# Designed miniproteins, single chains, continued (4): the designs that were tried, part 84

Each design is a single chain, and the fold is of that chain. pLDDT is the mean over its residues in the fold that is shown.

## One batch from the design tools (miniprotein)

Design m15089
Fold by ESMFold2-Fast:
Structure m15089 (fold): chain A 81 residues (1-81)
Amino acid sequence: MELTPEELEINREFQKRFDEVLERLKAGELSLEEAKEEVRRLVEEYVKQMEAIGVKLSEEEIELLKRIAEHELEEAYRKHL
């Protein structure tokens, strides 16, 4: 299956925005709860962007993505804050 430049750009933008939330959490600019809410919105936007280009994620894949992202935030919070 051919990867489109649009799919690659959507993935790159999601990772960039997630990293920005993670850095703000580490800097104490966001609480863990605020960071989780930000990431939930980023996942929702990512899903919409992917669906717009014909890539449909399953409910299981979406929930897994949310859990992975929240786990990374919790790990950063425990280690830094």
Scores: mean pLDDT 80

Design m15090
Fold by ESMFold2-Fast:
Structure m15090 (fold): chain A 61 residues (1-61)
Amino acid sequence: SSSLRKQLQEELERANDALQAGDLKSAAESLRRAAELAEQLGKTDWAQKLRRAADTLENPG
């Protein structure tokens, strides 16, 4: 739906803003919310990539 796409875009923008500020935890949270929205839109592969990105930000090896 248009509402889900708007929310996905907003969460991706929040993630980018958090990354620029060095707030890795907020960036990871926004990426996880974006992943859930992508999954609801049927974009399962993209959702998995967003979850992996969030996990990497919170658990840098």
Scores: mean pLDDT 86

Design m15091
Fold by ESMFold2-Fast:
Structure m15091 (fold): chain A 101 residues (1-101)
Amino acid sequence: DPAVEAVLRRAGFTPAEIAAFFEALRNGDAATVRAFLARLSPEELAELAILLRAGIFLLAVMERGSPEAIERVAEASEPEIAEMLRDVYKYREEVEKYKNK
């Protein structure tokens, strides 16, 4: 996918790493995919989540995404996924308020 490859290239991935990433996605190798996602900024992660719409990217956005990144992915998602993303964000906001008290 040229759009996905463009995001990964901007993030500093080599052609060999991009090929390994797509192979991991095809094989359901969640550990390898998660290791690649850990190298992405919240903005790059949100862009990939919108493009690929796979659960592992949604989970990564939920865990590491900014409020703006989460809302951007929610707006591009099916209603049920959008509701889940907004619920997770609300939960994270409450946890963050607790930590800062």
Scores: mean pLDDT 72

Design m15092
Fold by ESMFold2-Fast:
Structure m15092 (fold): chain A 73 residues (1-73)
Amino acid sequence: ELEKQARIYRKTAESSDSMAALSEQNAQRLEALSKELGDVYRDQALAWQKSADQLKEWADKAREKAKELEEKL
């Protein structure tokens, strides 16, 4: 069961990293739009960047948990 749980945490980290990358891409696109169309997109860009940062933190915690479980094997 520990091996299975470690795999789940590893996949969770990978998924969170992928979602963080997409959120960063959205933030960059909205930042570019804010320069052309005005500050209405700036707050959205900041929100997507915060989401990316949170997902990266979750990915790091999931990797740490997977490592902890793997050390018990």
Scores: mean pLDDT 83

Design m15093
Fold by ESMFold2-Fast:
Structure m15093 (fold): chain A 70 residues (1-70)
Amino acid sequence: MEIARLLVEALLSGDRELAEKALAELSKLSPKERAEVFKEAVRLLKELGVISEEEAEKALKEMEEAIEEL
């Protein structure tokens, strides 16, 4: 999922152009699809060592619960 990569790159680099591009792509998605992008971004942040495994697991669990409410 390329949008998740764009979000992570924008966050880590502070590149405004990448951030705007990622947000534009997110705006094309349904709420459920946006949740999947955020879950993938959390996984990428964990793999890069930006967040802990515990933080990633907690975030993913909260997102899964939010998706079930949709």
Scores: mean pLDDT 75

Design m15094
Fold by ESMFold2-Fast:
Structure m15094 (fold): chain A 74 residues (1-74)
Amino acid sequence: MSREELDAELRALGEEFVKDLKNIEKYKKIDPVKARALEILGAFGLGLISDDPEEREALAKKYGASEEVIEAVK
């Protein structure tokens, strides 16, 4: 695996984790354990994409995170 391939895979994995941020509020009502797991994975995914807190907050908003979820994952 090349350095470029590894970087692309890490970014792709990060995007997979953050795309579910919009669903966390729904899962809090029906499966709070899954909601918490998605918050942890979302925070991890944001970290894989960017180390800038402002960029991570902007990405969380872009992926449909609520204000409460943004505070949990930033």
Scores: mean pLDDT 77

Design m15095
Fold by ESMFold2-Fast:
Structure m15095 (fold): chain A 100 residues (1-100)
Amino acid sequence: SLEENPDDVDALLQRGIDALGEGNYEEAVALFEKAVALNPDDIWAQIGLAVAYRKLGDEKKAAEWEAKAYRVMADSFERLGDKENAERYRKLAEEYEKKA
């Protein structure tokens, strides 16, 4: 976008990263959840949620979000015809789905 909106995915991701760096893990979760609500397939928002939940000690939710990020990566590589990376990230998604 040509103008920054406080609710833009990019702005929410940056604020979430800042919150993680400050140790404000619950605020980071809220910011990354807003980013995912605007763009459900945003890999960085999904990774941010996984990191924030892990810092809060919620390993199950961390694994759930990491699995979702790997699924999006696998689907993206499959669409690009990169079957080797698609299979790699699909296996990672399956591993983390078992942890959730």
Scores: mean pLDDT 84

Design m15096
Fold by ESMFold2-Fast:
Structure m15096 (fold): chain A 63 residues (1-63)
Amino acid sequence: AVVEEIKAEFTEKIKSASSKEEVEKILKEAGDKLAELLKEGKIKSSELVTVGKELNAVAKEVF
């Protein structure tokens, strides 16, 4: 599913980040991408919330 692909992609980007500032930029990019998919009807609002929480948890583990 597209939401699972986005989660995997951005999880890898966060883990590969060299700074907290880079992680914040990646999280913003992920949020923008998820918002666009929601507007296009490709994901559900609940999926946006779940992936957002999971990506923020990964960011907290890295920095």
Scores: mean pLDDT 80

Design m15097
Fold by ESMFold2-Fast:
Formats: sequence, structure tokens, C-alpha cells
Structure m15097 (fold): chain A 76 residues (1-76)
Amino acid sequence: DADAARQQALQQADQVTQQMIEQLGQLSQQGEEESARAAKESQEKADQVLKDYNRQKQQVLDDALAQVGQLQALAA
């Protein structure tokens, strides 16, 4: 059933998107907490912590977008 296969792919894409949002939220919270702690020593250390977490968030985004793109192509 082609319609069932398309719906499954779209549901899987939604699941990947939700997992991405949750991971990005966790990384954002951890980055803010670690940056706040580092700011007690220097603003430059705080900025470096945020930069490192932003890099991790970019990787999560890139991986999730690639998976979603493949699943959406299967659903088309």
C-alpha cells in the first residue's frame, strides 16, 4: 500500500524532527548553564562554551535534516 508507506515515512520524519528539537533544547540548556558558570571566570570562556555547544547543535541539525529530507523524498 503506497499510501501507508508514505504515511509511515512522514510519521518517521516527524519523529526525527521531535528528537532533534529535544536534543537541541537539552544542548541549549546545558550550554547556557555551563556558559553561566564559565562567565564567573571570564566572558571569553563563556563565549567559547556557547560556541562549542552551537557547533554540537549544528551537527544535530545537519544529521536530522538529512534524515528528514530522505524520508520526505520517499513520501513524495
Scores: mean pLDDT 84

Design m15098
Fold by ESMFold2-Fast:
Structure m15098 (fold): chain A 71 residues (1-71)
Amino acid sequence: MEKEIRRLLAEGIRYSESDPEKAIELFRRAIRLAKEAGDEQSLAMAELALAVMLAIGSNEKEVRELLDEIA
């Protein structure tokens, strides 16, 4: 299980720039497996990564629009 969690985290990082939606799904899967395994370190890492991706994803369009307004 730990190896699968690490694989999901690595794949999520790999897709974070090319496919943010897929990265979010991979991090959510890592969170689920980490909770089931009781792996607190991997859980914290996956939750942080998901939070960063969601913040970027939810605000990317807003940030882009704001940059256009102040440019």
Scores: mean pLDDT 74

Design m15099
Fold by ESMFold2-Fast:
Structure m15099 (fold): chain A 88 residues (1-88)
Amino acid sequence: MTKETAQKEAEKIVKDKETILEYIEELTELARAGKLTAEQYAALSILLVGLEITLEEAEKAGVDKELLEEIRELIEKAREAIEVARES
């Protein structure tokens, strides 16, 4: 991935940050209620992997630290949601 491509992908994620957070929060609440479907768990797992790959490529490409930090926050929230789902 080029720096320009990595920067654009990171910027897209940050632009959609609030929507992604709302989605993670919705799935987390469903997990706590014991209502999370296998398909929703798979979607959450795919989201986490996608965020981790984007962060790794952005770090390698030297993307701005500010954007990297916002992606890390999303990863932490997605990881918390997965842990809640596994405990439920």
Scores: mean pLDDT 82

Design m15100
Fold by ESMFold2-Fast:
Structure m15100 (fold): chain A 120 residues (1-120)
Amino acid sequence: MITLTESGGGTYKAGSSVTLSSQISGPVEKLLLVGWYRQAPGEPPKHVAAIDMLGDTTYADDVKGRATISFDPAKKTLYLNLNDLKVSDTAVYTSYAQSLEDAIDGKVAYGEGVTVTVVE
């Protein structure tokens, strides 16, 4: 079973940067896709960034040019770096991981989420 333990939440100033990390437990060699989504208060969850087993990345339009996703398989750690923080980046950020086996069944492992609050 894959589990994700996230860190890097907190209160940040607009214009600063944050690095969120997710420590993945379980067999990372089976991972097809890992990424981050976020949910702002009163809004539906939305995609932030993902990286696949080939190292190809995807980014949501509202973070493109400000976000970098990376995965270190040796440390089993997923990172999201988000620069030039805006008050609109205030959300709960949740990491996810999908293995090839779980992808067939549509199953995804999720972390508990970390709250990022951006203030002026």
Scores: mean pLDDT 85

Design m15101
Fold by ESMFold2-Fast:
Structure m15101 (fold): chain A 64 residues (1-64)
Amino acid sequence: VSKEELEREVAVGLARMAVAVANLLEDREEAIRFLEEMARKFEEKGYPEAAAILREAVEELRAE
C-alpha cells in the first residue's frame, strides 16, 4: 500500500466517522473541532491531501 493511499484512506475514514458521530450525538460543533484539529496536524506533518479532505468534511457539516 502506498503512503498516498494510506493518507487518503485515513482521512476519508476519519471524516466519515466524525460525520456519523455528529449525527448520532447531535453534536456537530464537537465533530467540526475534531476535524479542524486533525487537519492542522496532518498539514504540519506534510499530509496536505489528508488536511484538505478533513476541511472539506468540515464545510459539509457547517452547510447543514
Scores: mean pLDDT 80

Design m15102
Fold by ESMFold2-Fast:
Formats: sequence, C-alpha cells, structure tokens
Structure m15102 (fold): chain A 79 residues (1-79)
Amino acid sequence: MEIKKPQDGEEFRPGDIVPVEGTFKKGDVIELVDENGIVVAQGIATEDGKGYLVVPGVPPGDYTIRINGKEVAKVKVVE
C-alpha cells in the first residue's frame, strides 16, 4: 500500500483535518492511533484513494495512521 498523504512526520494540531490519500479503496477504515496502540479517531475512505481524519483533543506526541489495521504513516500532534 502506497500513501501520498499525510507525509511521514507531518505535524497537526487538535481540530485539524488530516487528508489521507493513497492506494486504498472507498469504505476502508482509517484510524489515528496513539503510542500505546489506542484508536483515538476513526474515519472512512470517502472514495478510492481518498479519506480524512479529524484530530481529536489528544495530548501532543507521536501518532500512527492505520488503514484496515495496517500502519501506513506516522504523524505528530503538536500544541
């Protein structure tokens, strides 16, 4: 699976929209996961290769984007 967005290490704030683009299908589950493996946000791919997540009110730190349970990108949440 190839991901074009987000870029690895890209920074976001709570309330930001994370665009997710790559080689996946409409209806695929997109998740934001904390360092302990807890799903903190979830979305659905709105079309083939495109979806989004909204960053919830979570602590600053390193987070992972998963698609159908597979890690595809790492992002940072900042204040």
Scores: mean pLDDT 83

Design m15103
Fold by ESMFold2-Fast:
Structure m15103 (fold): chain A 73 residues (1-73)
Amino acid sequence: SAADVEAALKIGKGLVEAGNYKEAIPAFQFVLDSPAATDEQKAEAYEGLGKAYEGLGDYEKAEKYYKKAEELK
């Protein structure tokens, strides 16, 4: 549901802020897999994945997801 998408974005962002990068990934993936997610919410999820992978030191994946976020804006 739309409420589940908003909750997943909030959880993912909170986990990134806390430095729990690996746990943030499935929360953002849930948003991307949801048919209820808007393009704006998917862009936020891609940005979140970019930050999560950057925090994990995976800069190639981080760049990939940041580019996907920009494509949706």
Scores: mean pLDDT 88

Design m15104
Fold by ESMFold2-Fast:
Structure m15104 (fold): chain A 72 residues (1-72)
Amino acid sequence: MKHNDVTKVSDDVYQVYGYAGTIVTFKIPFDSYKSIKVVGPSGKEVEYIVANGHVYFYAGDEEGWYTVTFTR
């Protein structure tokens, strides 16, 4: 599985680069959180799953920076 580029935007907001047609993986940097929101490059919410301390989502036809927001 390819490591995706990750940029911390703020204390609870991260940008993860997703390549079109690939599954994006993002290691959750917190031991505890209330909720997660994933938004694609076009500003649309993206469905995701959480397993083994990671967020997984499918980039589909969108290539670019996906915004992962945590509420703690």
Scores: mean pLDDT 78

Design m15105
Fold by ESMFold2-Fast:
Structure m15105 (fold): chain A 92 residues (1-92)
Amino acid sequence: MSSKELTLRVIGLTLRGIGALLDGDKEAVVEVAKELKELAKEALEKGDKETAKFAVEAMIKLAKLSGDEEAKKVAEEALELAEKAGVKVEVP
């Protein structure tokens, strides 16, 4: 997958996650978080640290806004993957 394609998919998933939050659909937020984690892994494997950082930051924000423990767990796993790859993620 190209870096542009990965970035566009992160944006699309983030917008879907915001829609799920507005609907109160916690299950959809968890699914979005899982898909963002997979995109972060692909970005890291390609050496695209900026897209990986963007995906992880989106997951952390969605998890925080959802209050869902499963979404938080997925975000923590993605943060650990990013840290192991040397990517610094800012948590607000």
Scores: mean pLDDT 82

Design m15107
Fold by ESMFold2-Fast:
Structure m15107 (fold): chain A 93 residues (1-93)
Amino acid sequence: SDAALTPEQLDLETEIALLYMKAAIVKNMAKKLPDKEKQEEFLKEVDEITAELDRVSAALRAGADPATVRANIEKLKERIDKLSEEVEKALKE
């Protein structure tokens, strides 16, 4: 059945959706790496990030505190941004 979300919960859901999109971009960049070992390490990290996004999304849908969800979103954003920089650096090496 459809879950009715508050405007704040919808904003958080949108932020989660944007992080999934960023993770997908990083995954596609990592797949371009010629070094198979580095590719596997980065893809594993992306998979761990997407698993955490799945947990945060499920918690939000289950009525978790918005402040807690936002804190987890900010941590995941920092983690994705750092991984993106590492993948970009590896592609230039």
Scores: mean pLDDT 87

Design m15108
Fold by ESMFold2-Fast:
Structure m15108 (fold): chain A 96 residues (1-96)
Amino acid sequence: MIELSEEVKRENLAVSEAALPAIEAAIDEAEAAVASGDREAIREALLRLIGLEIELSEAVRLAEEMGDEELKERMEELLKRVRETIDRIDAALAAL
């Protein structure tokens, strides 16, 4: 396993926390793309959310490792919303 220093872990966790509003904005943009019916916009939103799902999953693990239960819970709730939005986008693309 790759061992990160405690300082690097704290810095990565702070970057992840600072990114939460941008992830929420990406969910809103994905919902708007679905509402527009634009297949290209919906596809781009899907790819963005898939990337964010991977990043959030790693951030949740880091928050758990660092014992930041409040941040972990916030990230897990947002990760659930990202996953639910991905499922909705996949269904919308299949219907187009």
Scores: mean pLDDT 82

Design m15109
Fold by ESMFold2-Fast:
Structure m15109 (fold): chain A 62 residues (1-62)
Amino acid sequence: MEEKKKEIIELARKVGKALAEKYGLDEEKAIKGAVESALELFKEDPEEAIERLKYVLESLGY
């Protein structure tokens, strides 16, 4: 669980940064929002949450 939680937080930070760059958002707020959303998904299904964030990151060109 701890390793998966670390993985999803790192993925969420990357997504937040990518969204901030793409949409001209505040990077700190975008990262915080992405992490909060990712952790909420992680509570329901850790594996699915990680796969979903990987998909989002790929869709953003990463």
Scores: mean pLDDT 80

Design m15110
Fold by ESMFold2-Fast:
Structure m15110 (fold): chain A 71 residues (1-71)
Amino acid sequence: SAAAQAELAAALARVDELEARARASTDPAEIAALTGEIVALANAHRDRHGDDPAFEAHVARALDAAAARLA
């Protein structure tokens, strides 16, 4: 549906924003909080819409980016 496509686009944009913030951060506490936001967003989207391969790829990339900042 058009509503589901709009929600997916918004979720993708939000994940990309959180990834960019994690990449820019040098604060471990902020990176941990951003990781929590990515996980919460991913869980909310899966609960409502199920698994989407493009969305899951964006989530994985964002989580990898956050993890790399802590290494």
Scores: mean pLDDT 85

Design m15111
Fold by ESMFold2-Fast:
Structure m15111 (fold): chain A 70 residues (1-70)
Amino acid sequence: SVEELLEELRRLLREAGVSEEEIERIIKAIQDGDFETAERLLLELYLRGKISVEQANRLGRLIREIEKLL
C-alpha cells in the first residue's frame, strides 16, 4: 500500500540521519503529487552528503513505486 511505502521511506530517511523537518517536506511533496519536488529534495540531500549514492538510489526507487500507485 502507499501508506506502507511512505512509512518505509520515513524509516530509511531517519536511518540515514535526515531531519524530521526534511523528511516531512519530502513526504508532503509526494502526498501532494509533486514528484518533481520530491526528487529535487532527494537530490539535494545527496549533493549535501547527507545520504550515500546507495541510499539515494533505494529512496528514488521507493518514490517511483509510490508514484505508480497514485
Scores: mean pLDDT 88

Design m15112
Fold by ESMFold2-Fast:
Formats: sequence, structure tokens, C-alpha cells
Structure m15112 (fold): chain A 75 residues (1-75)
Amino acid sequence: SQYNVYKITNAAGKSYTGTLDEVINIGPAELGITLTGDDYTKLLNALNSLKTIGESATLNLAGEEITIEKIGEEK
């Protein structure tokens, strides 16, 4: 849904919270990560794989370990 809310956290424990669009377009820059096109697709697919509030995943973006979590949902 367009109102799903996610948290993205880097290896240093810094996090950014927002909608899917905010997390993918603003989150990496706030965490000091520069996304390539492949990393963008990887992050988008990972965020879309989180089905329920509290579900999390860890992935590698630009050589950094990133944790993502779904923290809100409109139904």
C-alpha cells in the first residue's frame, strides 16, 4: 500500500524512517550510501518483500550492511 512505513538502519545504528518512496529516495543519502541502479532495484524488492509490521531483512548495499523493517501499514 502507498501508506506502508519502513525503517532503514546502517551498520553504525543510524536510521531513517519514512514511506516506501521516502526510504528509497532519501534514506540511503541520510545514511551516507550512494545507490547504483542495481542497488535501487535490490532495495525496492527487499522493501516490497516485507509483508507484516515488525518484519525485517538485512541486505548489502554498496558494500554496507543495511537492515530494513516494516513499521507501519494502512489497511
Scores: mean pLDDT 82

Design m15113
Fold by ESMFold2-Fast:
Structure m15113 (fold): chain A 70 residues (1-70)
Amino acid sequence: SAAEEELMKLISEGIQKLLEAKDSKDEAEKEKLIKEAKELFEKAKALSKDPRVQKGIENIYKTETAEVNA
């Protein structure tokens, strides 16, 4: 569905922002990219009424954010 396509696009863009943050040498840019990723993941969560999908999105964000700061 169009909503599922939008949800997957938002998650993909969020992951891309976190990968860019991991590669960044600038702390201010890293923080900005992490914030932008969080906003994209929150939009993705809002598109689903399924608590399991929402929890999955939260877990992706937490895992990927931990990798950026490792």
Scores: mean pLDDT 83

Design m15114
Fold by ESMFold2-Fast:
Structure m15114 (fold): chain A 86 residues (1-86)
Amino acid sequence: MTVVITIRGASEEERRQVEELARRYREQGIPVTLEVSGDTVTLTLENVTVEQVIGHILWAIGLELDGVKVEITIDGDTVTITIDLR
């Protein structure tokens, strides 16, 4: 499965946190692509397990419950999580 996480309105600290997350996933052997465009950060994780995907969905739901705007889309083998911090 593929997970795409897009964070909009990311601060410098939040960008650093996503870069650290990308580093940890790479250390686990997960193919990771990190793209930064202005205040938007996109993290793409490939070959993730269903358990890891569920973990990301639950994390995103937790952010939405804390008042962050979150959109989750499932299309075949790809889960897209969009987080708007603005």
Scores: mean pLDDT 78

Design m15115
Fold by ESMFold2-Fast:
Structure m15115 (fold): chain A 59 residues (1-59)
Amino acid sequence: MEEALRLAGEAIELGLKAGYPGVVMRARTAEGLARQGKDEEALRLAREAVAQAKKLLSK
């Protein structure tokens, strides 16, 4: 749970900087899943959101 929440928070911050609401929404979905105890699914979505935000910021 804690790692998924940390990564989701990072993705929200990066997504806001990138100006991509899809990343922010995905990261918030990951937070919701982590709070529901779906840690593996939450972690996967959080990692995807971070990766997507970094790709957008690197352009």
Scores: mean pLDDT 78

Design m15116
Fold by ESMFold2-Fast:
Structure m15116 (fold): chain A 104 residues (1-104)
Amino acid sequence: KDEEVAKLIEEAHKYYEEKDYEGAIEYYEKAAELLKDDPKRKAQFYANAGLVYLKAGDLEKAEEYFRKAIALDPSIAPDLIKYVSSLPLPLAPEAVKIIEELAK
């Protein structure tokens, strides 16, 4: 299970580095599906998919995945807000507002 998840995350990172954001998201979603019994780790992978959409400029999809992540583990929200706030992305301030509203 963990070795299979690690392999999927490595593929996601490879696609992200190549700026193939759709490929990166596909592998994060596959990793999340393998973690059906681990909501905290599944939430991390949904948060990563949301970050990839944010990097791609798709705020609506980023919100969808951030909502899924926070629904599974609300405790990720403060660290996610801190990380997104540090990103040099035009949509980062709007993403922070969305995460803050989802965490209420």
Scores: mean pLDDT 82

Design m15117
Fold by ESMFold2-Fast:
Structure m15117 (fold): chain A 60 residues (1-60)
Amino acid sequence: MDEVAEYGQRASEVERRGLLAALQSLLNGKSDKEAIEEAIKAGTSKKKAEEIVKLVKKSL
């Protein structure tokens, strides 16, 4: 049984990597699908990658 702090630290790193990958992909004019794929390659789940891409698009 892992501590919430350790789990959160690992999740935050992966989520941040996915967010940056999606942001860079969209800024380079790539499609939403390409941005989702890049976020997944960074270690995020498909659902989180889709949410990240939607969040980034609303911020642009």
Scores: mean pLDDT 71

Design m15118
Fold by ESMFold2-Fast:
Structure m15118 (fold): chain A 72 residues (1-72)
Amino acid sequence: EVEEQANRLLEEGEKAYKAGDFEKAISLYEQALKLDPNNIRALIFLADVYEKLGQKEKAEEYRNKAIELAEK
């Protein structure tokens, strides 16, 4: 159930990202992480959005979290 809800938020976030609404995409991806804090896909998507916004330090922070979880 929680996993299904997180997946729904990621789908909506991807839709917002494709529309160029990066603020909405970030909000939806952050909501997915709130439901599933170890969701590697949500972390990767957040890293990509922050990279697109030129916020490289935040992008790197989310990438590092995703790598750390993937190595476990």
Scores: mean pLDDT 82

Design m15119
Fold by ESMFold2-Fast:
Structure m15119 (fold): chain A 75 residues (1-75)
Amino acid sequence: SSEEEARKLVEEAYEAARKGDLEKAKELLYQAALKLGIPEDMAESVATVLAKELAEGRADAEAAFAALRSAASNA
């Protein structure tokens, strides 16, 4: 399902962010956002913010996935 695919991408983004690979984290979060039906412009903005939050340890994978689901329901 799209939610299962998005969840897996968010988990991979979290690992990338923990390793300092912000570009990979952002790309994975962007793909997760698209899988959840978030429009491209909003997906880019949300992915950018969440990649930073994950890298700074201010969010974990569960929090990032919840944020994407919230954004999808308001898109």
Scores: mean pLDDT 86

Design m15120
Fold by ESMFold2-Fast:
Structure m15120 (fold): chain A 57 residues (1-57)
Amino acid sequence: MMTGEEMAEAGAAGGKAASGADAPEVYARVAQHDLRLAGGSEEEAEAVGRRALEAGT
C-alpha cells in the first residue's frame, strides 16, 4: 500500500479474492457492501476494508 490507488485495489481485491483469510477479509467485504448500500461513498467503504485487512494481517 504505497498509493491511494493501490490501497483501494488492495482492500477490494483482498476482501473478494482472498476469501480464505477468514476474519479480516470477510469483515472487510461485508463492511464495504454495507457502507455503499447505506449511502456511504466507495472511498469510505475502501478505507474500512483496507483497515480491516491491515489490522488482521
Scores: mean pLDDT 60

Design m15121
Fold by ESMFold2-Fast:
Order: structure tokens, then C-alpha cells, then sequence
Structure m15121 (fold): chain A 57 residues (1-57)
């Protein structure tokens, strides 16, 4: 894996804040471009799966 320990910690901290319902969303500049790309790809797949499931009904 190419992820640094610093990048992993940042993601964990941001995920924790989101789970706790904190108002301060993680700023895009706080993540590396590579991490943001992977997150966006994952979210796109999840959204596509949800849309496909709803449309298949």
C-alpha cells in the first residue's frame, strides 16, 4: 500500500468526526489528491449501486 501513516490517521480522525455528527466537515485540502480520488471512486460505486438497486425495482 502507498498510504502513509499520516494519511491513514487523517482519514480515521475525519471518519470519527463524521460518525459523531460534528458540524466541521473535513476539508478537501486536508486529504492527499490520491486519497481523495480513491474515496470519490468508492463513493461513486456505492451511489451507482444504490441507484441501480432502486431502478431495478
Amino acid sequence: SALSEEEIKELEERAKLLREGKDGNPAPESFSEELAKEINEGLALIMLGVVKTLKSK
Scores: mean pLDDT 59

Design m15122
Fold by ESMFold2-Fast:
Structure m15122 (fold): chain A 91 residues (1-91)
Amino acid sequence: GMELARKGGELAAKGGTLAAKNAPKEYLPTGIAGALAGIGGVFDAEKGMDPEVSGRTARSGGYLAYEAGKKAGDKEAEELGKKGYELGLAG
C-alpha cells in the first residue's frame, strides 16, 4: 500500500510539473494542482500516514496531471499522470 502510494505520488508530481510547463494558461492551475497533490502523497507516505490517505492524495494528483497533460498535448505528462492515478488507486 504505502510504497504504491508513494510511487503514485512521485509520478503524479512529475506528470503535473510537465503538464504545467506545457499547458495552455487555462490548464496551468490544473497541472500545478496535480503536481502539488502528488508531492503531498509522497510526503504523507514518507511520514507513515495510512496508505489509504496517501493513496487518495496520489490518485487525485495523478488524475489532475492526466487531465492537464491531455490538454497540454504532452503525452509523457498524460502517461505519468495516468500511472500515478492507477498506483494511487491501488495504494
Scores: mean pLDDT 76

Design m15123
Fold by ESMFold2-Fast:
Structure m15123 (fold): chain A 55 residues (1-55)
Amino acid sequence: AADHPLFRELVDTSVELLSLAVKIATEGATPELLEKMRELSERAAALDRELQAEL
């Protein structure tokens, strides 16, 4: 459901990923930004799997 805590966290993580993608596009891809994107992508995938298991 839209009010599920995991869904909110997934949405928040997705918004952060979009913001980071814009930053990379405007400032260039640094190792630090790429690592952060990897970490957020892994977190989003884990949250999606956990949410799918609950539904």
Scores: mean pLDDT 79

Design m15124
Fold by ESMFold2-Fast:
Structure m15124 (fold): chain A 58 residues (1-58)
Amino acid sequence: SVENAVRLAMQLIIQGLITQEQADEIVELAKQGKIREAAELISKVTGMSVEEALRLLS
């Protein structure tokens, strides 16, 4: 969900794992329904698996 994407992106910024620009891209992809692409971006920038990122976005 978009709400889960916003919450996760904020948490990743607070932890210093992503930039504000990367967080905005993740949220925009989620708003477009591109949940897989959002998860792939999270995986690329954090080292988290795509499967775990998908779970957190659900």
Scores: mean pLDDT 86

